# Designed miniproteins, single chains, continued (5): the designs that were tried, part 17

Each design is a single chain, and the fold is of that chain. pLDDT is the mean over its residues in the fold that is shown.

## One batch from the design tools (miniprotein)

Design m16561
Fold by ESMFold2-Fast:
Structure m16561 (fold): chain A 64 residues (1-64)
Amino acid sequence: SLAQQADEAVSAVLRTFEELKDKAIEEQEEAVRKLIEEMGLSPAVRALVEGVVETLVELRKREA
């Protein structure tokens, strides 16, 4: 289902940010965007996940 695809994609994004938390935010964002591209997500799910990434990057930049 699209909901399951979204859940799995968001979980993978969050895991990637956690694994790279000690790297520059630019490196974290690059790795996550590459992951999204490689996942081959449905357009609606991709839009949702890209929105999550933008929000997380903004929050992490504010914490730096």
Scores: mean pLDDT 82

Design m16562
Fold by ESMFold2-Fast:
Structure m16562 (fold): chain A 78 residues (1-78)
Amino acid sequence: GASIDYSKVPKDVAREAIRQLALAGYREKAEEFARLVGLDPKTDVRQAFVDALEGKNPASAKVRREAEVAVDAFLAEN
């Protein structure tokens, strides 16, 4: 996809993106993405990973799709 302004990523999309990165085994990249979007790389990444493993706080289909686009763009550039 097109490059995105990470500072403009909505917080729900950002949390789902770090959840997807952490689940894929990209923990350091999840922490980097968190910093770029204005989330806490320690607390928000850990919480997203734990919630994912427990099946808690699933994002809506719209938020998941927006997060997939953000993750793909981030991984293509980093």
Scores: mean pLDDT 80

Design m16563
Fold by ESMFold2-Fast:
Structure m16563 (fold): chain A 91 residues (1-91)
Amino acid sequence: DEKAKEAMRRALDIVEEALKKAEEVDPEKMGPLREKVVKRLREAVKMGPEGALYIAEQVKEEVEKAAEELSEETKELLLQAFDEAIELIRS
């Protein structure tokens, strides 16, 4: 399904860009997390929409915990990006 593939790719791009912005704020904490998260999501999209959704929800929880030490604006940016990504995968 080409539409599902495109949605998953757009979802990954949204999350990756938000994580890059967070890494600019705190490279030491967010750098390793971004690399780990992006790698997991790239593997998840190969499994199709159900696998991508499952991993995206797990990864969102990990990012939310890590972002508690960042500014509230950065935390909101990250959580909004994951919510948009999850919605795209579901559609």
Scores: mean pLDDT 79

Design m16564
Fold by ESMFold2-Fast:
Structure m16564 (fold): chain A 100 residues (1-100)
Amino acid sequence: MKMVVEVTVEDAEFGRVTGSFVEPDATEPLTLEVESAGGERLRVTFAVKPEAAAPGKEIVATLEFRIDPAADAASLTGFSVTDAATGEEVPYEVEFERTR
């Protein structure tokens, strides 16, 4: 299985970040750390369930998050995993952990 996750920054200043991450042959959970201007940290751990992984498929994970300057925090607004060839959603697991 191949996982492609690419991060593309659409807004330059503490707004919404939408992207996908590029990591070949990800068989282990992917961990991301997001930090707000106030020093709040959010870790996102992502994994595709083995039963949901189709042989020969390339998987694209898309992460959307928003930094909320009023709350001095970052919040994940969406996480999706799709088949790169069809664009159809692939089942996944995601965990969020607040760290400081």
Scores: mean pLDDT 52

Design m16565
Fold by ESMFold2-Fast:
Structure m16565 (fold): chain A 86 residues (1-86)
Amino acid sequence: AEEAAAAEAERDARATKIAAEVAELNYQDVEGMRRAAEWSREVARRNRDLAKRSSPGIAEKLEEAARVSEESARRLEELAEEAERE
Protein backbone atom coordinates (compact mmCIF):
# COMPACT_ATOMS: atom_id res chain seq x y z
CA ALA A 1 0.00 0.00 0.00
CA GLU A 2 1.10 3.60 -0.57
CA GLU A 3 0.80 4.35 3.14
CA ALA A 4 3.16 1.51 4.05
CA ALA A 5 5.71 2.70 1.48
CA ALA A 6 5.43 6.26 2.82
CA ALA A 7 5.98 5.03 6.39
CA GLU A 8 9.09 3.11 5.30
CA ALA A 9 10.36 6.19 3.44
CA GLU A 10 9.86 8.38 6.52
CA ARG A 11 11.70 5.82 8.67
CA ASP A 12 14.62 5.73 6.20
CA ALA A 13 14.74 9.54 6.13
CA ARG A 14 14.90 9.64 9.94
CA ALA A 15 17.75 7.13 9.86
CA THR A 16 19.73 9.40 7.50
CA LYS A 17 19.13 12.38 9.82
CA ILE A 18 20.32 10.36 12.82
CA ALA A 19 23.45 9.29 10.91
CA ALA A 20 24.30 12.95 10.24
CA GLU A 21 23.72 13.87 13.90
CA VAL A 22 25.92 11.00 15.11
CA ALA A 23 28.68 12.03 12.67
CA GLU A 24 28.62 15.58 14.12
CA LEU A 25 29.37 14.14 17.57
CA ASN A 26 32.18 11.81 16.48
CA TYR A 27 34.17 13.18 13.50
CA GLN A 28 36.05 9.84 13.50
CA ASP A 29 35.23 8.02 10.26
CA VAL A 30 35.56 10.13 7.10
CA GLU A 31 34.93 7.15 4.79
CA GLY A 32 31.93 6.09 6.85
CA MET A 33 30.48 9.61 6.63
CA ARG A 34 30.94 9.66 2.84
CA ARG A 35 29.23 6.26 2.50
CA ALA A 36 26.38 7.48 4.73
CA ALA A 37 26.03 10.56 2.49
CA GLU A 38 25.81 8.35 -0.63
CA TRP A 39 23.21 6.15 1.06
CA SER A 40 21.23 9.26 2.10
CA ARG A 41 21.22 10.51 -1.51
CA GLU A 42 20.00 7.09 -2.66
CA VAL A 43 17.17 7.21 -0.09
CA ALA A 44 16.20 10.66 -1.40
CA ARG A 45 16.19 9.41 -5.01
CA ARG A 46 14.03 6.39 -4.16
CA ASN A 47 11.56 8.55 -2.27
CA ARG A 48 11.25 11.04 -5.15
CA ASP A 49 10.73 8.21 -7.64
CA LEU A 50 8.04 6.71 -5.42
CA ALA A 51 6.39 10.15 -5.07
CA LYS A 52 5.89 10.25 -8.87
CA ARG A 53 3.71 7.12 -8.61
CA SER A 54 1.78 8.11 -5.47
CA SER A 55 -1.38 10.02 -4.62
CA PRO A 56 -0.89 13.76 -3.91
CA GLY A 57 -1.00 13.40 -0.11
CA ILE A 58 1.46 10.51 -0.04
CA ALA A 59 3.65 12.21 -2.68
CA GLU A 60 3.96 15.28 -0.43
CA LYS A 61 5.16 13.12 2.48
CA LEU A 62 7.63 11.29 0.23
CA GLU A 63 9.02 14.58 -1.13
CA GLU A 64 9.48 15.84 2.45
CA ALA A 65 11.28 12.59 3.35
CA ALA A 66 13.52 13.05 0.29
CA ARG A 67 14.32 16.62 1.36
CA VAL A 68 15.34 15.41 4.85
CA SER A 69 17.65 12.78 3.34
CA GLU A 70 19.17 15.30 0.87
CA GLU A 71 19.92 17.68 3.75
CA SER A 72 21.42 14.80 5.76
CA ALA A 73 23.65 13.89 2.79
CA ARG A 74 24.85 17.48 2.49
CA ARG A 75 25.64 17.66 6.21
CA LEU A 76 27.52 14.35 6.11
CA GLU A 77 29.61 15.55 3.14
CA GLU A 78 30.40 18.80 4.98
CA LEU A 79 31.46 16.91 8.12
CA ALA A 80 33.63 14.53 6.08
CA GLU A 81 35.38 17.47 4.37
CA GLU A 82 35.96 19.24 7.71
CA ALA A 83 37.32 16.08 9.36
CA GLU A 84 39.65 15.40 6.40
CA ARG A 85 41.07 18.95 6.59
CA GLU A 86 41.65 18.83 10.36
Scores: mean pLDDT 81

Design m16566
Fold by ESMFold2-Fast:
Structure m16566 (fold): chain A 67 residues (1-67)
Amino acid sequence: MKVRLSKREAEGLARAIEGLFGARVSAGAVYRAANGRSTSEAARALAKLAGVPERQARSLLELAGVG
């Protein structure tokens, strides 16, 4: 299944990444990394963007209802 993010959901994910992992990412960067990708590809891209393990990025996508 492909990840679909609204601007609001991308902003929410960026704030969650900052709050949980201390990584400052823009909503635009989150959107470009995850939107339109498979869940596995989105998790890998977000993990690289935030500097966290892929499994943690995948859990964050699942909590957002897109994984």
Scores: mean pLDDT 78

Design m16567
Fold by ESMFold2-Fast:
Structure m16567 (fold): chain A 67 residues (1-67)
Amino acid sequence: GAEKAAEELVRLPTVRISLETAKKAVELAQELLKTHSEWETAQKIAEKFGISLIEAIEAVFLAKKYA
């Protein structure tokens, strides 16, 4: 679920976002992945939350892992 993905995301050394932001990013990534590519999803997440593209890419991978 999104909770486990968010908890793993905030433990990554490249990630500096709050657990609340991580959960919202993962939830949005799971929704966007239904209609968008992984790269398009990462770009939209980075823009919406004001986070780095690296952080957004990690959110997308964890959204897929815990789908």
Scores: mean pLDDT 87

Design m16568
Fold by ESMFold2-Fast:
Structure m16568 (fold): chain A 129 residues (1-129)
Amino acid sequence: SLEQKFLDYMKRLNEAKTLEEKIAILEEIKSLFEPYKGKDPVSTLFYLVVEVLIESKDPEINAKLLLSVLYEAGRLLLDDEKYRSYGFVIITGVRYIAKQLGLEIEINEKTRELAEKAVERFKKEYKPS
């Protein structure tokens, strides 16, 4: 399933030691969601969060950072009436994945900045009908 593939990628991302290995894994995750970009809100946001992380070139990239950025992006969507239902779905899904991996969501200035960039792109790429 897509869920199982994503969980396996999160494990690989945590085991990666170099920025080059981390970026390669993120590019694989990006490719996994690319066919659904602009068609499915969850897949579109996952694609854009991964894209923002690749662009950051942050050596501290790991599953916790990716899931924390996704969580904060979902929270930012809750603050917008037009996207509120998508925010609920994202937060629920991220909480479930984090629990399965034994990871705690951490919101700090870095996660907020990355999430804001992803949400800005999301609102341009995906408009609710």
Scores: mean pLDDT 88

Design m16569
Fold by ESMFold2-Fast:
Structure m16569 (fold): chain A 68 residues (1-68)
Amino acid sequence: MEERLEKAREAVQRVTGLTPEQADKAARAILDALEGDVSRAVETIQKAGATPHQASDAVAEAVRAIAE
């Protein structure tokens, strides 16, 4: 669990340039979205300061990073 969260956080930071704290919150939303609502993850990342395009890319990259 924690390892997947760390990988997702790093992917979000790499794509968006958000702070570790903001990226952690976004990564948790992405993991929650894998069990439900992906739109919530995108909105959480945007509220942290990313553009809609960066938020979408961050979700895609985090999902890819978790899969590897």
Scores: mean pLDDT 74

Design m16570
Fold by ESMFold2-Fast:
Structure m16570 (fold): chain A 119 residues (1-119)
Amino acid sequence: MEELRELARELVELLIEIMKNPDKEVSQEDVDRLTEALKRLLTALDPRASGISDEELKQAAEDFAKYLRELSKGKKEVTDEDIEEAIDLVVGLARHFGLSPEAVERLRKILEEVAKELK
């Protein structure tokens, strides 16, 4: 429970960091950090997620990071709506990779709780 909360916090903080720098191109470091954060969080929620290939997860992370930059483009600050959309994308990725409905619901709840605490 505590480990899951910390992993969710690390992911949300990384998503906010990516969105706060819309003028920067997505770096390999951004993709690597996002890939690792997603891998750790998804496997903590559902051990079957360990079967997701590193290459598939890395490609999803790269596309996700680029989308987050576009979401933030022209904005002065990261809004609550931007954070909610980022959470929706993470939840969508978990569904796409075949996590159980219970794991997906738990993921959404923990990400939303952590996001509220970071306000």
Scores: mean pLDDT 80

Design m16571
Fold by ESMFold2-Fast:
Structure m16571 (fold): chain A 74 residues (1-74)
Amino acid sequence: MDVEAATAAVRVVLSQADRVSDDALRAALTQSLQFLGASPAQAQQIADTAVALSKTQSRDDAVAQVGQLAAQLN
């Protein structure tokens, strides 16, 4: 997958974390990541991690960690 595009997509979706449900965030992330070339399993792992991190960390820290995970899975 395009890791930089995936990281940018995660940043955009996580900007909505305070406005939508966790299920909506996971759905949006999974769809966007698969469009960018992630496998269904990779997309689900990244989406679950991004949503979990969004609850405990700043958006910038969550996005940075998810970007690193996306690079490791690629």
Scores: mean pLDDT 82

Design m16572
Fold by ESMFold2-Fast:
Structure m16572 (fold): chain A 88 residues (1-88)
Amino acid sequence: SAYEEFLKAFAELQTVIKETYELVKQSGNKELEEKFKKLLEEASKRLQALAPGIAAGDEEALREAVRLLKETTKKLKELKKEIEKLLE
């Protein structure tokens, strides 16, 4: 179901947020911290706009949310890779 796909995408995002945040802290780099913060703020605002549709079980809102979660996860993975390269 669209809701199960949403829950899976959300769980993956939470994992990547945690992993990326640990690397941001380890780096001590304020520019990377700000980049991480901006990515989360943007995703949060867009998810908040979709929240009524998600709560109502609207399939289109759930699909948009899944797309947003996957997009955010991809951007965070790219940031994670950038930080890992700097720490080598």
Scores: mean pLDDT 88

Design m16573
Fold by ESMFold2-Fast:
Structure m16573 (fold): chain A 69 residues (1-69)
Amino acid sequence: MLSTAQAIGRAIALAYNLLKEGKSDEEAIKAVRDFLLKNAGVSEEEAERMAKAAVDIAKTMIEVDKSFR
């Protein structure tokens, strides 16, 4: 079982990798939600909320990385 911090960190990393592989935002959210349900022991509502947040953060990181160099 992952701690909340570990779950969030791994969710962001998973979302980042999926988006970099060319998966859609919806596919990334779905995969991250499934990961959180299996590994974090959170409710379905919490998993959905965390998955959306993780994908948003990962997407922002990709855009920020592009703007740097």
Scores: mean pLDDT 80

Design m16574
Fold by ESMFold2-Fast:
Structure m16574 (fold): chain A 69 residues (1-69)
Amino acid sequence: SMAEQRNRELAEIVLATARQQSKEVQELFRQMYLIERDKLSKQGTPQAQQGARTYDLIARGLDELLKEQ
């Protein structure tokens, strides 16, 4: 869907910025996005669910980035 494409584009922008940071900062960002994802996933609104999906994409992208180093 267009919403899923938008979420992927937003995640890619965040990940591009994260690639410029140290491994330690990337690990911190991953933890922060996982925490925020879990907070949003507990909310019953469509907006919170969409936000949780975006943060999940960012966290997964950071996990893959960390594995490549």
Scores: mean pLDDT 82

Design m16575
Fold by ESMFold2-Fast:
Structure m16575 (fold): chain A 68 residues (1-68)
Amino acid sequence: MSPEEVKKISEKLRKEYPTVEDLAKKAKELASPERLQVLQEIAQKLRLIGDNIDKGIASGDMSLSQLQ
């Protein structure tokens, strides 16, 4: 699977399945090799979500008390 195919699948999945939980459900339904690529995309999005949560805490979207 090429990087361009990964991007296309990622964009389609993000449109239809905007959360990591939705992506995990979709990954279970797909056959390899597409499933493996979706699992890699989930891993990448988990990192991005982690970064966004950190930024959300810094910007006040989350309570700072949850950091402690």
Scores: mean pLDDT 59

Design m16576
Fold by ESMFold2-Fast:
Order: C-alpha cells, then structure tokens, then sequence
Structure m16576 (fold): chain A 84 residues (1-84)
C-alpha cells in the first residue's frame, strides 16, 4: 500500500520537523545541530516525494525515509531532554 506508507512517512517527517523546531526555540546555542537536523528532514521530505514517482523502488524508499524521520525525531527529543 504505497499510499499508506507515503502517509506514514510524511507524518513521521512532520513529527521530526516539529521536534527540531521545538529544539530551536528552547536552546539557541544548539543552532548548528538544529540546522543539521533540519537539513536531514528536508532531504527525507524530498526523497519521500520522489519515491511517489518510482513504482519499482517506492515502497523500499518510503520505509527507509520513515525510519530516517523516526531517527531525527529521536535525536531531537534526546537534545530536548538535555535542554529540559
């Protein structure tokens, strides 16, 4: 189900983006780290959109991008815990 995986990947990317934005707001000293995480989120978004157009590898790509977004969200949460 390409549509379901696409939706799940986009939702994971949105959660990662929200976590990175929260981190930016709570600790400006982490600007370089926030910019790195934001760049990763942008790459995940572009790859997810591109996967929509590739019928042969789209499902595999969507799964990988979803996992990538989940990793960014986890990293941002860990930094948020440190910032408290």
Amino acid sequence: EVGKLYKEAMEAIDRASDSVQRLREVDPSLRERVDELGSRVKGLYLNTVGARLDSSNGLETLKREKEGAERVEREARELLEEAE
Scores: mean pLDDT 79

Design m16577
Fold by ESMFold2-Fast:
Structure m16577 (fold): chain A 90 residues (1-90)
Amino acid sequence: SKAKKAYEAIEKAVELLKTKSVFTQADIDVLALGYLFYLLTGDLEKANEYRKLYIEAVKRYDPSAPADPELEKYRKIIEEALGLSDKPRT
């Protein structure tokens, strides 16, 4: 199911985040999508965990950090599984 793909993509993206010293907007977006995914599926405990990670990531955000192509890939899979479109590029 699409939900299973989203779950697997979220878990893999979070594992990648643990290896990073700085966070980009894509990293923050992945954590936000994870929070929303678990909130919408009724997993309140997991949603709360992702909410805490999101807050921490925002505090450690560095817009100059290089984008991780693999994190962007996982973000796209999560957005597609949740029926969300990519944000407009400026």
Scores: mean pLDDT 76

Design m16578
Fold by ESMFold2-Fast:
Structure m16578 (fold): chain A 86 residues (1-86)
Amino acid sequence: SAADRLLAAIAEATELYKQALAAAKEGKLEEAKALLEKAQQILRDAAEAVGLETIDALSEEEKARLQAAGEAALPALKAAQEAIAA
């Protein structure tokens, strides 16, 4: 389903955020930045493949699941961004 594809993209992006944090902690800042850029591209590609009209037409339950998944990913993203900025 469209929601399952978007959830899979969020899960993959979250894994890349964790890899970016690990790279940043090792001083590999360019690798960390590339991993964050890859995560952004995965999310963009998934959204474009699904289409905005399909996303807007998702059920309230599906939208809530996507919001929860996105919120769960934020700590990993924030940690990676802070490590790169340090």
Scores: mean pLDDT 88

Design m16579
Fold by ESMFold2-Fast:
Structure m16579 (fold): chain A 71 residues (1-71)
Amino acid sequence: SKHVHDDLLTSMDSLLQQLKRDKAPEKVIKKAEDTRKRLEEMRQQGSPVETIQQTLLDGSREVKKLLKEAK
């Protein structure tokens, strides 16, 4: 469903806004932006919700890893 795809993108947008507000390192923000762009491309291509969700989970995990490594 388009609505579920939009919800997943909104989740990534919320994370990106939080990272920008907290002044996260540029590489962390860039990873979040790259993930958001990938999710939008997958949405436009009509990828399954499960595949988009997995991409969000993988991207969020990498963002958290990079944020931890930046400390």
Scores: mean pLDDT 80

Design m16580
Fold by ESMFold2-Fast:
Structure m16580 (fold): chain A 98 residues (1-98)
Amino acid sequence: SELRERLVRLAAEVLGVEEEELREALKEPDYVPETELEKLVLEKAKEIIKIALEKYPGNLEYLEEALETALTIIKNAKLPRETLIRLAATVIKYLLSQ
């Protein structure tokens, strides 16, 4: 979908990764957090997305801004690259499934 590709491009730019790495991660199962930090980061990212979807449904610009904020939290957690990419893909799938 056009929305999915826009979110992949935005996420790649925010995280400093290749779009194809995110497309591959989107085909994988949702990441299950292994540490307390990973769990908190994922929960916070999902909360940001949920609030944006509830307050401004259908506002694509606001949803993109919310995703950018959520992904910045993931980036700033300084997790290993593979974990960061999988968490980001999980958050994108969460947004698209709502």
Scores: mean pLDDT 87

Design m16581
Fold by ESMFold2-Fast:
Structure m16581 (fold): chain A 89 residues (1-89)
Amino acid sequence: RRLVAEGLELVREGYRLYLEGGRTGDPKYFKQASELFRRASRLFREAGVDDASRRSRDASRAMSIPDPLLVLRAMQAALDAAEAALRAA
């Protein structure tokens, strides 16, 4: 439960930082967001929540692609999976 809750907070913070990067145009925010999703993926893997782990990893990887709609979809899928995992815990 603690690892899942921590992973969810990292996904939420990563999502916020990605939106901040889009608003300001500062690439540093995109790098920080990618790292938070990568950390969330590790926490979900440690907690045994494979779907949330995989979707968080996919969101981090999508940030290397210059397609903001693809990234937003991947981040939303990671957030949905993380929230579902917390409700199931």
Scores: mean pLDDT 84

Design m16582
Fold by ESMFold2-Fast:
Structure m16582 (fold): chain A 81 residues (1-81)
Amino acid sequence: STVEEEKTVTGSSGRKYVLKTTVTVDGTRVTIRSELYVDGELVASFSFTSDVPPGTHTVTVELTGPDGTVLSVTVTFEVPP
C-alpha cells in the first residue's frame, strides 16, 4: 500500500515550499520518500527503506528553508501482520 502527505508553505521571502512525503508498504518492508519543491522545482529528495514490525506507525519529516521557514509532514501508515 502507499500513503502520501503534502505540506505547502509560503516563506517570509515569498517563496513557495512544498514538502511531499510518500510511504510505500510491501509486507514488512517500508520505503519512505521525501521531496522538497521550491517555487515548483524539485530541489532535494531522499529515500529510506527498512523492515518495520506489524502495526500502525507514524513518521514525521521536518525541513527548514533558507528564510527560516519550517515545514513538517506527518504520515500514518499500517504494516500488515
Scores: mean pLDDT 80

Design m16583
Fold by ESMFold2-Fast:
Structure m16583 (fold): chain A 68 residues (1-68)
Amino acid sequence: SAADLIDQARAYYRQAQASTDPQQRRRLLFQADTYVGMAQLQSAVTGDHSYDADIRALQAQIAAARAA
């Protein structure tokens, strides 16, 4: 479900923020980005927009972290 994909993306994002290794952080942020992208696709395919705000917020957080 979109909720499960968001939860997994958040887990990767939290792991990235906790990591002191730049290479590990980058890898975890790419995983977070992949899972939030899958959640967005799931939302679009099913027409379930109840998670749109959570998806947008998480996408913004991941993009900012990857740009830092």
Scores: mean pLDDT 88

Design m16584
Fold by ESMFold2-Fast:
Formats: C-alpha cells, structure tokens, sequence
Structure m16584 (fold): chain A 98 residues (1-98)
C-alpha cells in the first residue's frame, strides 16, 4: 500500500504532473509512509522559499531553477521513503526516471 502510493507519486513526477504528485506525497506523509529528516526538510524549505522569493520579484528563470532544486530534493526523499516502505512491505520496486 505505502510503497504503491509512493511509486504512483513518482510516476506522476516523471510525467510532469506535479499536482497529482503533490496530492499523493501529502497523503503518504499523513499516513506515515513519507518521512523527511529535519536537515533535509530544512534544505528543501530553503530552496522553496528562494523559488517563491524570485517569483515575487518577477525573476521567473531563477524562480524555476530553485523550484527545480526543491523538486529534485523532494524526489530524492520520496525515492528513499519508497525503498524503506517497500522493504517493510516485502516487495521490490524500481523508481521511475525523473
């Protein structure tokens, strides 16, 4: 269940469907299937804040660059959580390419 949910989220990420990806990642986090260490969460938050700051300033190129860094970090955490959850559920999964 948890591994399937995380795998589906990663498939939407690879397809560029970030709306569905975000919904599934939030659901996985609420259910305890996605856990992000505080240090990694802080780093992701910093990249996300920078993206928002550049968007407000009208620098769309920098905003997109920092948003991509945030997404890459979130993807990596989602893959890590998928591997841990798959191990707990006794299944083997291969993450999709991003």
Amino acid sequence: EGAELLLEALKYFSQGDFEKYQKLVVEAAKKGYLKVPSKDAARMTAEGIRAVGYEIDGDLAKSQAYLQRYRDLLYDQTVRSLKEQAKKEGIEVKPPEK
Scores: mean pLDDT 79

Design m16585
Fold by ESMFold2-Fast:
Parts: C-alpha cells; structure tokens; sequence
Structure m16585 (fold): chain A 62 residues (1-62)
C-alpha cells in the first residue's frame, strides 16, 4: 500500500502484544503518531475509526 498509515495503525496494536491486551488508547496513540508524521487530523481520525472497528471485530471473534 502506498498510503501505509492504515498499516501503521494496525501494526500499533499488533505490537502492543495480544489483542486481549490492546485498548482503544493504543489506537488513539497510533493516530497521534500519524499526525506527528504530518498526516492531517481528519485522515488520522478516519484511520482511527477503521482501526477501532477492526479491533472490535477481532475481540468479538476471539
């Protein structure tokens, strides 16, 4: 992917350990890092929402 920031958000909570130990705060921290990297607040928010949805789906499946 040329964008990569969705991957950054995804990798942040994968690197946090297991999904069982991941919190929404970890996803928010990744979104903050995107803004620090020069992404817009709107793009970071959109990626955060996607990550939260994926996170909830993973927790429901696990």
Amino acid sequence: MVIGYSLVLLEAYLKAGSIENVTPEDIEASAKEMVERGETEADAEAQKQKALQEYNEWKAAS
Scores: mean pLDDT 65

Design m16586
Fold by ESMFold2-Fast:
Structure m16586 (fold): chain A 79 residues (1-79)
Amino acid sequence: EELKKKIEEYEKKLEELKDSPLFQRLVTAHFILKQAAPEDSDLDIAEKAAELFVRRYPEGKDIAETFLELEKLKAELEK
C-alpha cells in the first residue's frame, strides 16, 4: 500500500510535466531505447534513457530523476 501511494505521487508529478518539451524528449529517448533493446528490463532501459537525456539536457536532471524513481518503485512493487 505504501509503495502504491508513492507510485501515485510520482505519477502525479510526471503528469504535471507531460506538456514540458524536456519531458517529451526523455519519453522519446526511452521509447527509442526500448525498441532497440527489447530484452533489457524496463528499469535498465529507463536508466539508460535518463543517462543519455541528462548528458544532452542537464537542465532536465530533476525530470530524469523523478522518472527514474517512478520506474524503481514500479520494479520494487513487482518483486
Scores: mean pLDDT 79

Design m16587
Fold by ESMFold2-Fast:
Structure m16587 (fold): chain A 93 residues (1-93)
Amino acid sequence: TAKRAAAAGMAHLAGSPEAASWAYQADNGTEAYKRALEAGGEKAGRMAKVAYDRSGPTGEEATRAAHIGAKEAGANVLSGEEQAKRGPAAPPR
């Protein structure tokens, strides 16, 4: 989803590809914060939560930019579908 992608993008921008992957599996802002915090520290967690809670058209643009940055850094921010296939906690559909 756009919210999950925004959270992952911001966590990666904070310098943690692992935090980005975990944030992408979150179903709400608090979960995005906790997952990104565990993998990437406080800044990654905080940025992931803010991105998740405030995502909209602007969030999609921020996510797109962060995704490009992640690819250039050699890290993958996977699509929601791809993350669901790999994660043990696939989002409810």
Scores: mean pLDDT 57

Design m16588
Fold by ESMFold2-Fast:
Structure m16588 (fold): chain A 97 residues (1-97)
Amino acid sequence: VKEITEKAIEILEKAAKELVKLAKKNPQLKKKLMQMAVELEVHAGMLLIMKATGSETKENIKKILLQAAEILKEAAELTGSEELKKLAEELEELAKK
């Protein structure tokens, strides 16, 4: 479970950075993409707190991963980003463990 949490945090941080880059390139989508990036950072923060406090449960981690994957799928659809689509798939795969 700890390894899943650490990998998920890495994916969420990478995805948030990609969303910020895409927001700078797409002025029409900037507000929406920046809001999505903030949501991913909040999810990463929740995982960090759970890890630090020992409150990691398979159920709680899975819920966060699936919610983040949904955000990334929406962002990939809006931007056409294959990278965001792959990151969403990685989160869904981690949620199966």
Scores: mean pLDDT 82

Design m16589
Fold by ESMFold2-Fast:
Structure m16589 (fold): chain A 60 residues (1-60)
Amino acid sequence: GHDLSGEEAAAGAQALADLGLISEAQARNAAALKGYVSQEQLVAAGLSPAQARAMLQMNG
């Protein structure tokens, strides 16, 4: 869904790293954004727009 808590956003970023879709450094940057859950903020943390969108949608 669109409504990811900061903790869920950080967990989603780590799950994407575990799947090999992002690096561990990108996952750590996303975890540092635990209070920010927009696609723009996730892209600023080092995720691609597609990776950020996948995390925000949570529909796999």
Scores: mean pLDDT 62

Design m16590
Fold by ESMFold2-Fast:
Structure m16590 (fold): chain A 59 residues (1-59)
Amino acid sequence: AARMTDAQVRAHFATMSIQQLQNAQRAVQAAIRQTNAADQQYAQRVLAMIQDRIAQMQS
């Protein structure tokens, strides 16, 4: 599948509850362990966006 842009990823996470974001965080962390090096960089960027959103909601 085509990768989402950073803006699309952030917009998607903005609509999610904290529980959904925590589930997405676990899924991305699992994917990072199973993916190739090129996709790993994208997955790490997505993980950072999820973590930032969770921190923002808990502040």
Scores: mean pLDDT 76

Design m16591
Fold by ESMFold2-Fast:
Structure m16591 (fold): chain A 78 residues (1-78)
Amino acid sequence: MDVSMIDYLSKTLSPAEQEEARAKAEEYTGQFIEAVEKGDYDKARQIVLEAGATMSTLGRALLNERISKYILEQNKKK
């Protein structure tokens, strides 16, 4: 995948498809955070894997970005 996500988005996806991918990423991010905060790391991992399997490539990328931001924020609060 030797292209940026921005290039892919500009050529392939409509604004409506971008919004759908973002909405799904936020939904699954919420489920992931809930599982992590309950200490259920196996469930958190399963949510990411299954979301990735059902979401578009953009949706999965957005999910991974949001999860990375959450992990960074958790590290900062210490």
Scores: mean pLDDT 72

Design m16592
Fold by ESMFold2-Fast:
Structure m16592 (fold): chain A 81 residues (1-81)
Amino acid sequence: SKEVEEFVKFLNSLIEFVRLVLPDEALAEETVAKINEIKEKLKKGEISVEEAEEELLKYFREHLPELASFVESEIKERREE
């Protein structure tokens, strides 16, 4: 669906952002792996966009709290239409 395709594009942008801003390569790789896991489940139709958003936000709140607010605001902006 268009919603899934748009969210996958967001996840791809988030991967690039994570690689750019995280100085710890191991933490960046773990974060990218988690985003790719969510992306693959979403592409396979195993989870909804809402479930993907919840899983992504939970991960960032627990592991990357300083980036969690940014991720939450980006998700909200995409939903304002």
Scores: mean pLDDT 83

Design m16593
Fold by ESMFold2-Fast:
Structure m16593 (fold): chain A 80 residues (1-80)
Amino acid sequence: MEEEERKKRLRDAAESLRDVANYYRDQANKYTEEAERLQKEKGDSAKEEVDKLRTKANAYKQMADGAEGLARRLEAEAES
């Protein structure tokens, strides 16, 4: 494989990972907002549901952070 073709594939993969990271970040925000809404409306009676939504939001945030980390590594590899 030509070096230029290899670098292009790495950049394309990084761009796809950034799109995926943005999607996961949007999902994390949606679940965070839902948790805050439920907490405001129902208080302590919804604590278990709120905790589950926050756990889900945190999972998506970690997935987004992971995808961004991989994208940065691929971008660095493409520039080397």
Scores: mean pLDDT 85

Design m16594
Fold by ESMFold2-Fast:
Structure m16594 (fold): chain A 78 residues (1-78)
Amino acid sequence: MSREEQIKRWEEGIAKLEAELPAVLAYLSTLPPEERARLLARLVEHLRGLKKKLEEQKAPQHLIDKVEAIIAELEAER
């Protein structure tokens, strides 16, 4: 896989996450507090793992920043 192909796949994946975020937040608002907190914690953990992989693979900073912004929006829902 080329570096350019890898970056394009990351951009597409992150764009899908951004597009899905409003629906995820709407779903979280329907859950009981305990289930909502548990799902939020799991989502944040997975996204922090993604951010770490992007940093290790020296992904463009703007993609790392986008993942951090999604994490911040989820953390604000606590």
Scores: mean pLDDT 84

Design m16595
Fold by ESMFold2-Fast:
Structure m16595 (fold): chain A 64 residues (1-64)
Amino acid sequence: MKEEVREIARKEALKALEKNENPIEAIEEGIRKAVEKALEEFDISKEEAERIAGDAAMEAAREA
């Protein structure tokens, strides 16, 4: 569950960064998309999904 949410967040953040838009806005958009997917696919709270997505997105941005 949490690992799946992290994978979704990481993938969405990388997709947003790949578009080569404003990096801060791209990462934030990626996080929002990941949270929406997590809430639809998993029975998880919005707060927990946001925490997981944020951590994963920051990790992805540092690796990129």
Scores: mean pLDDT 74

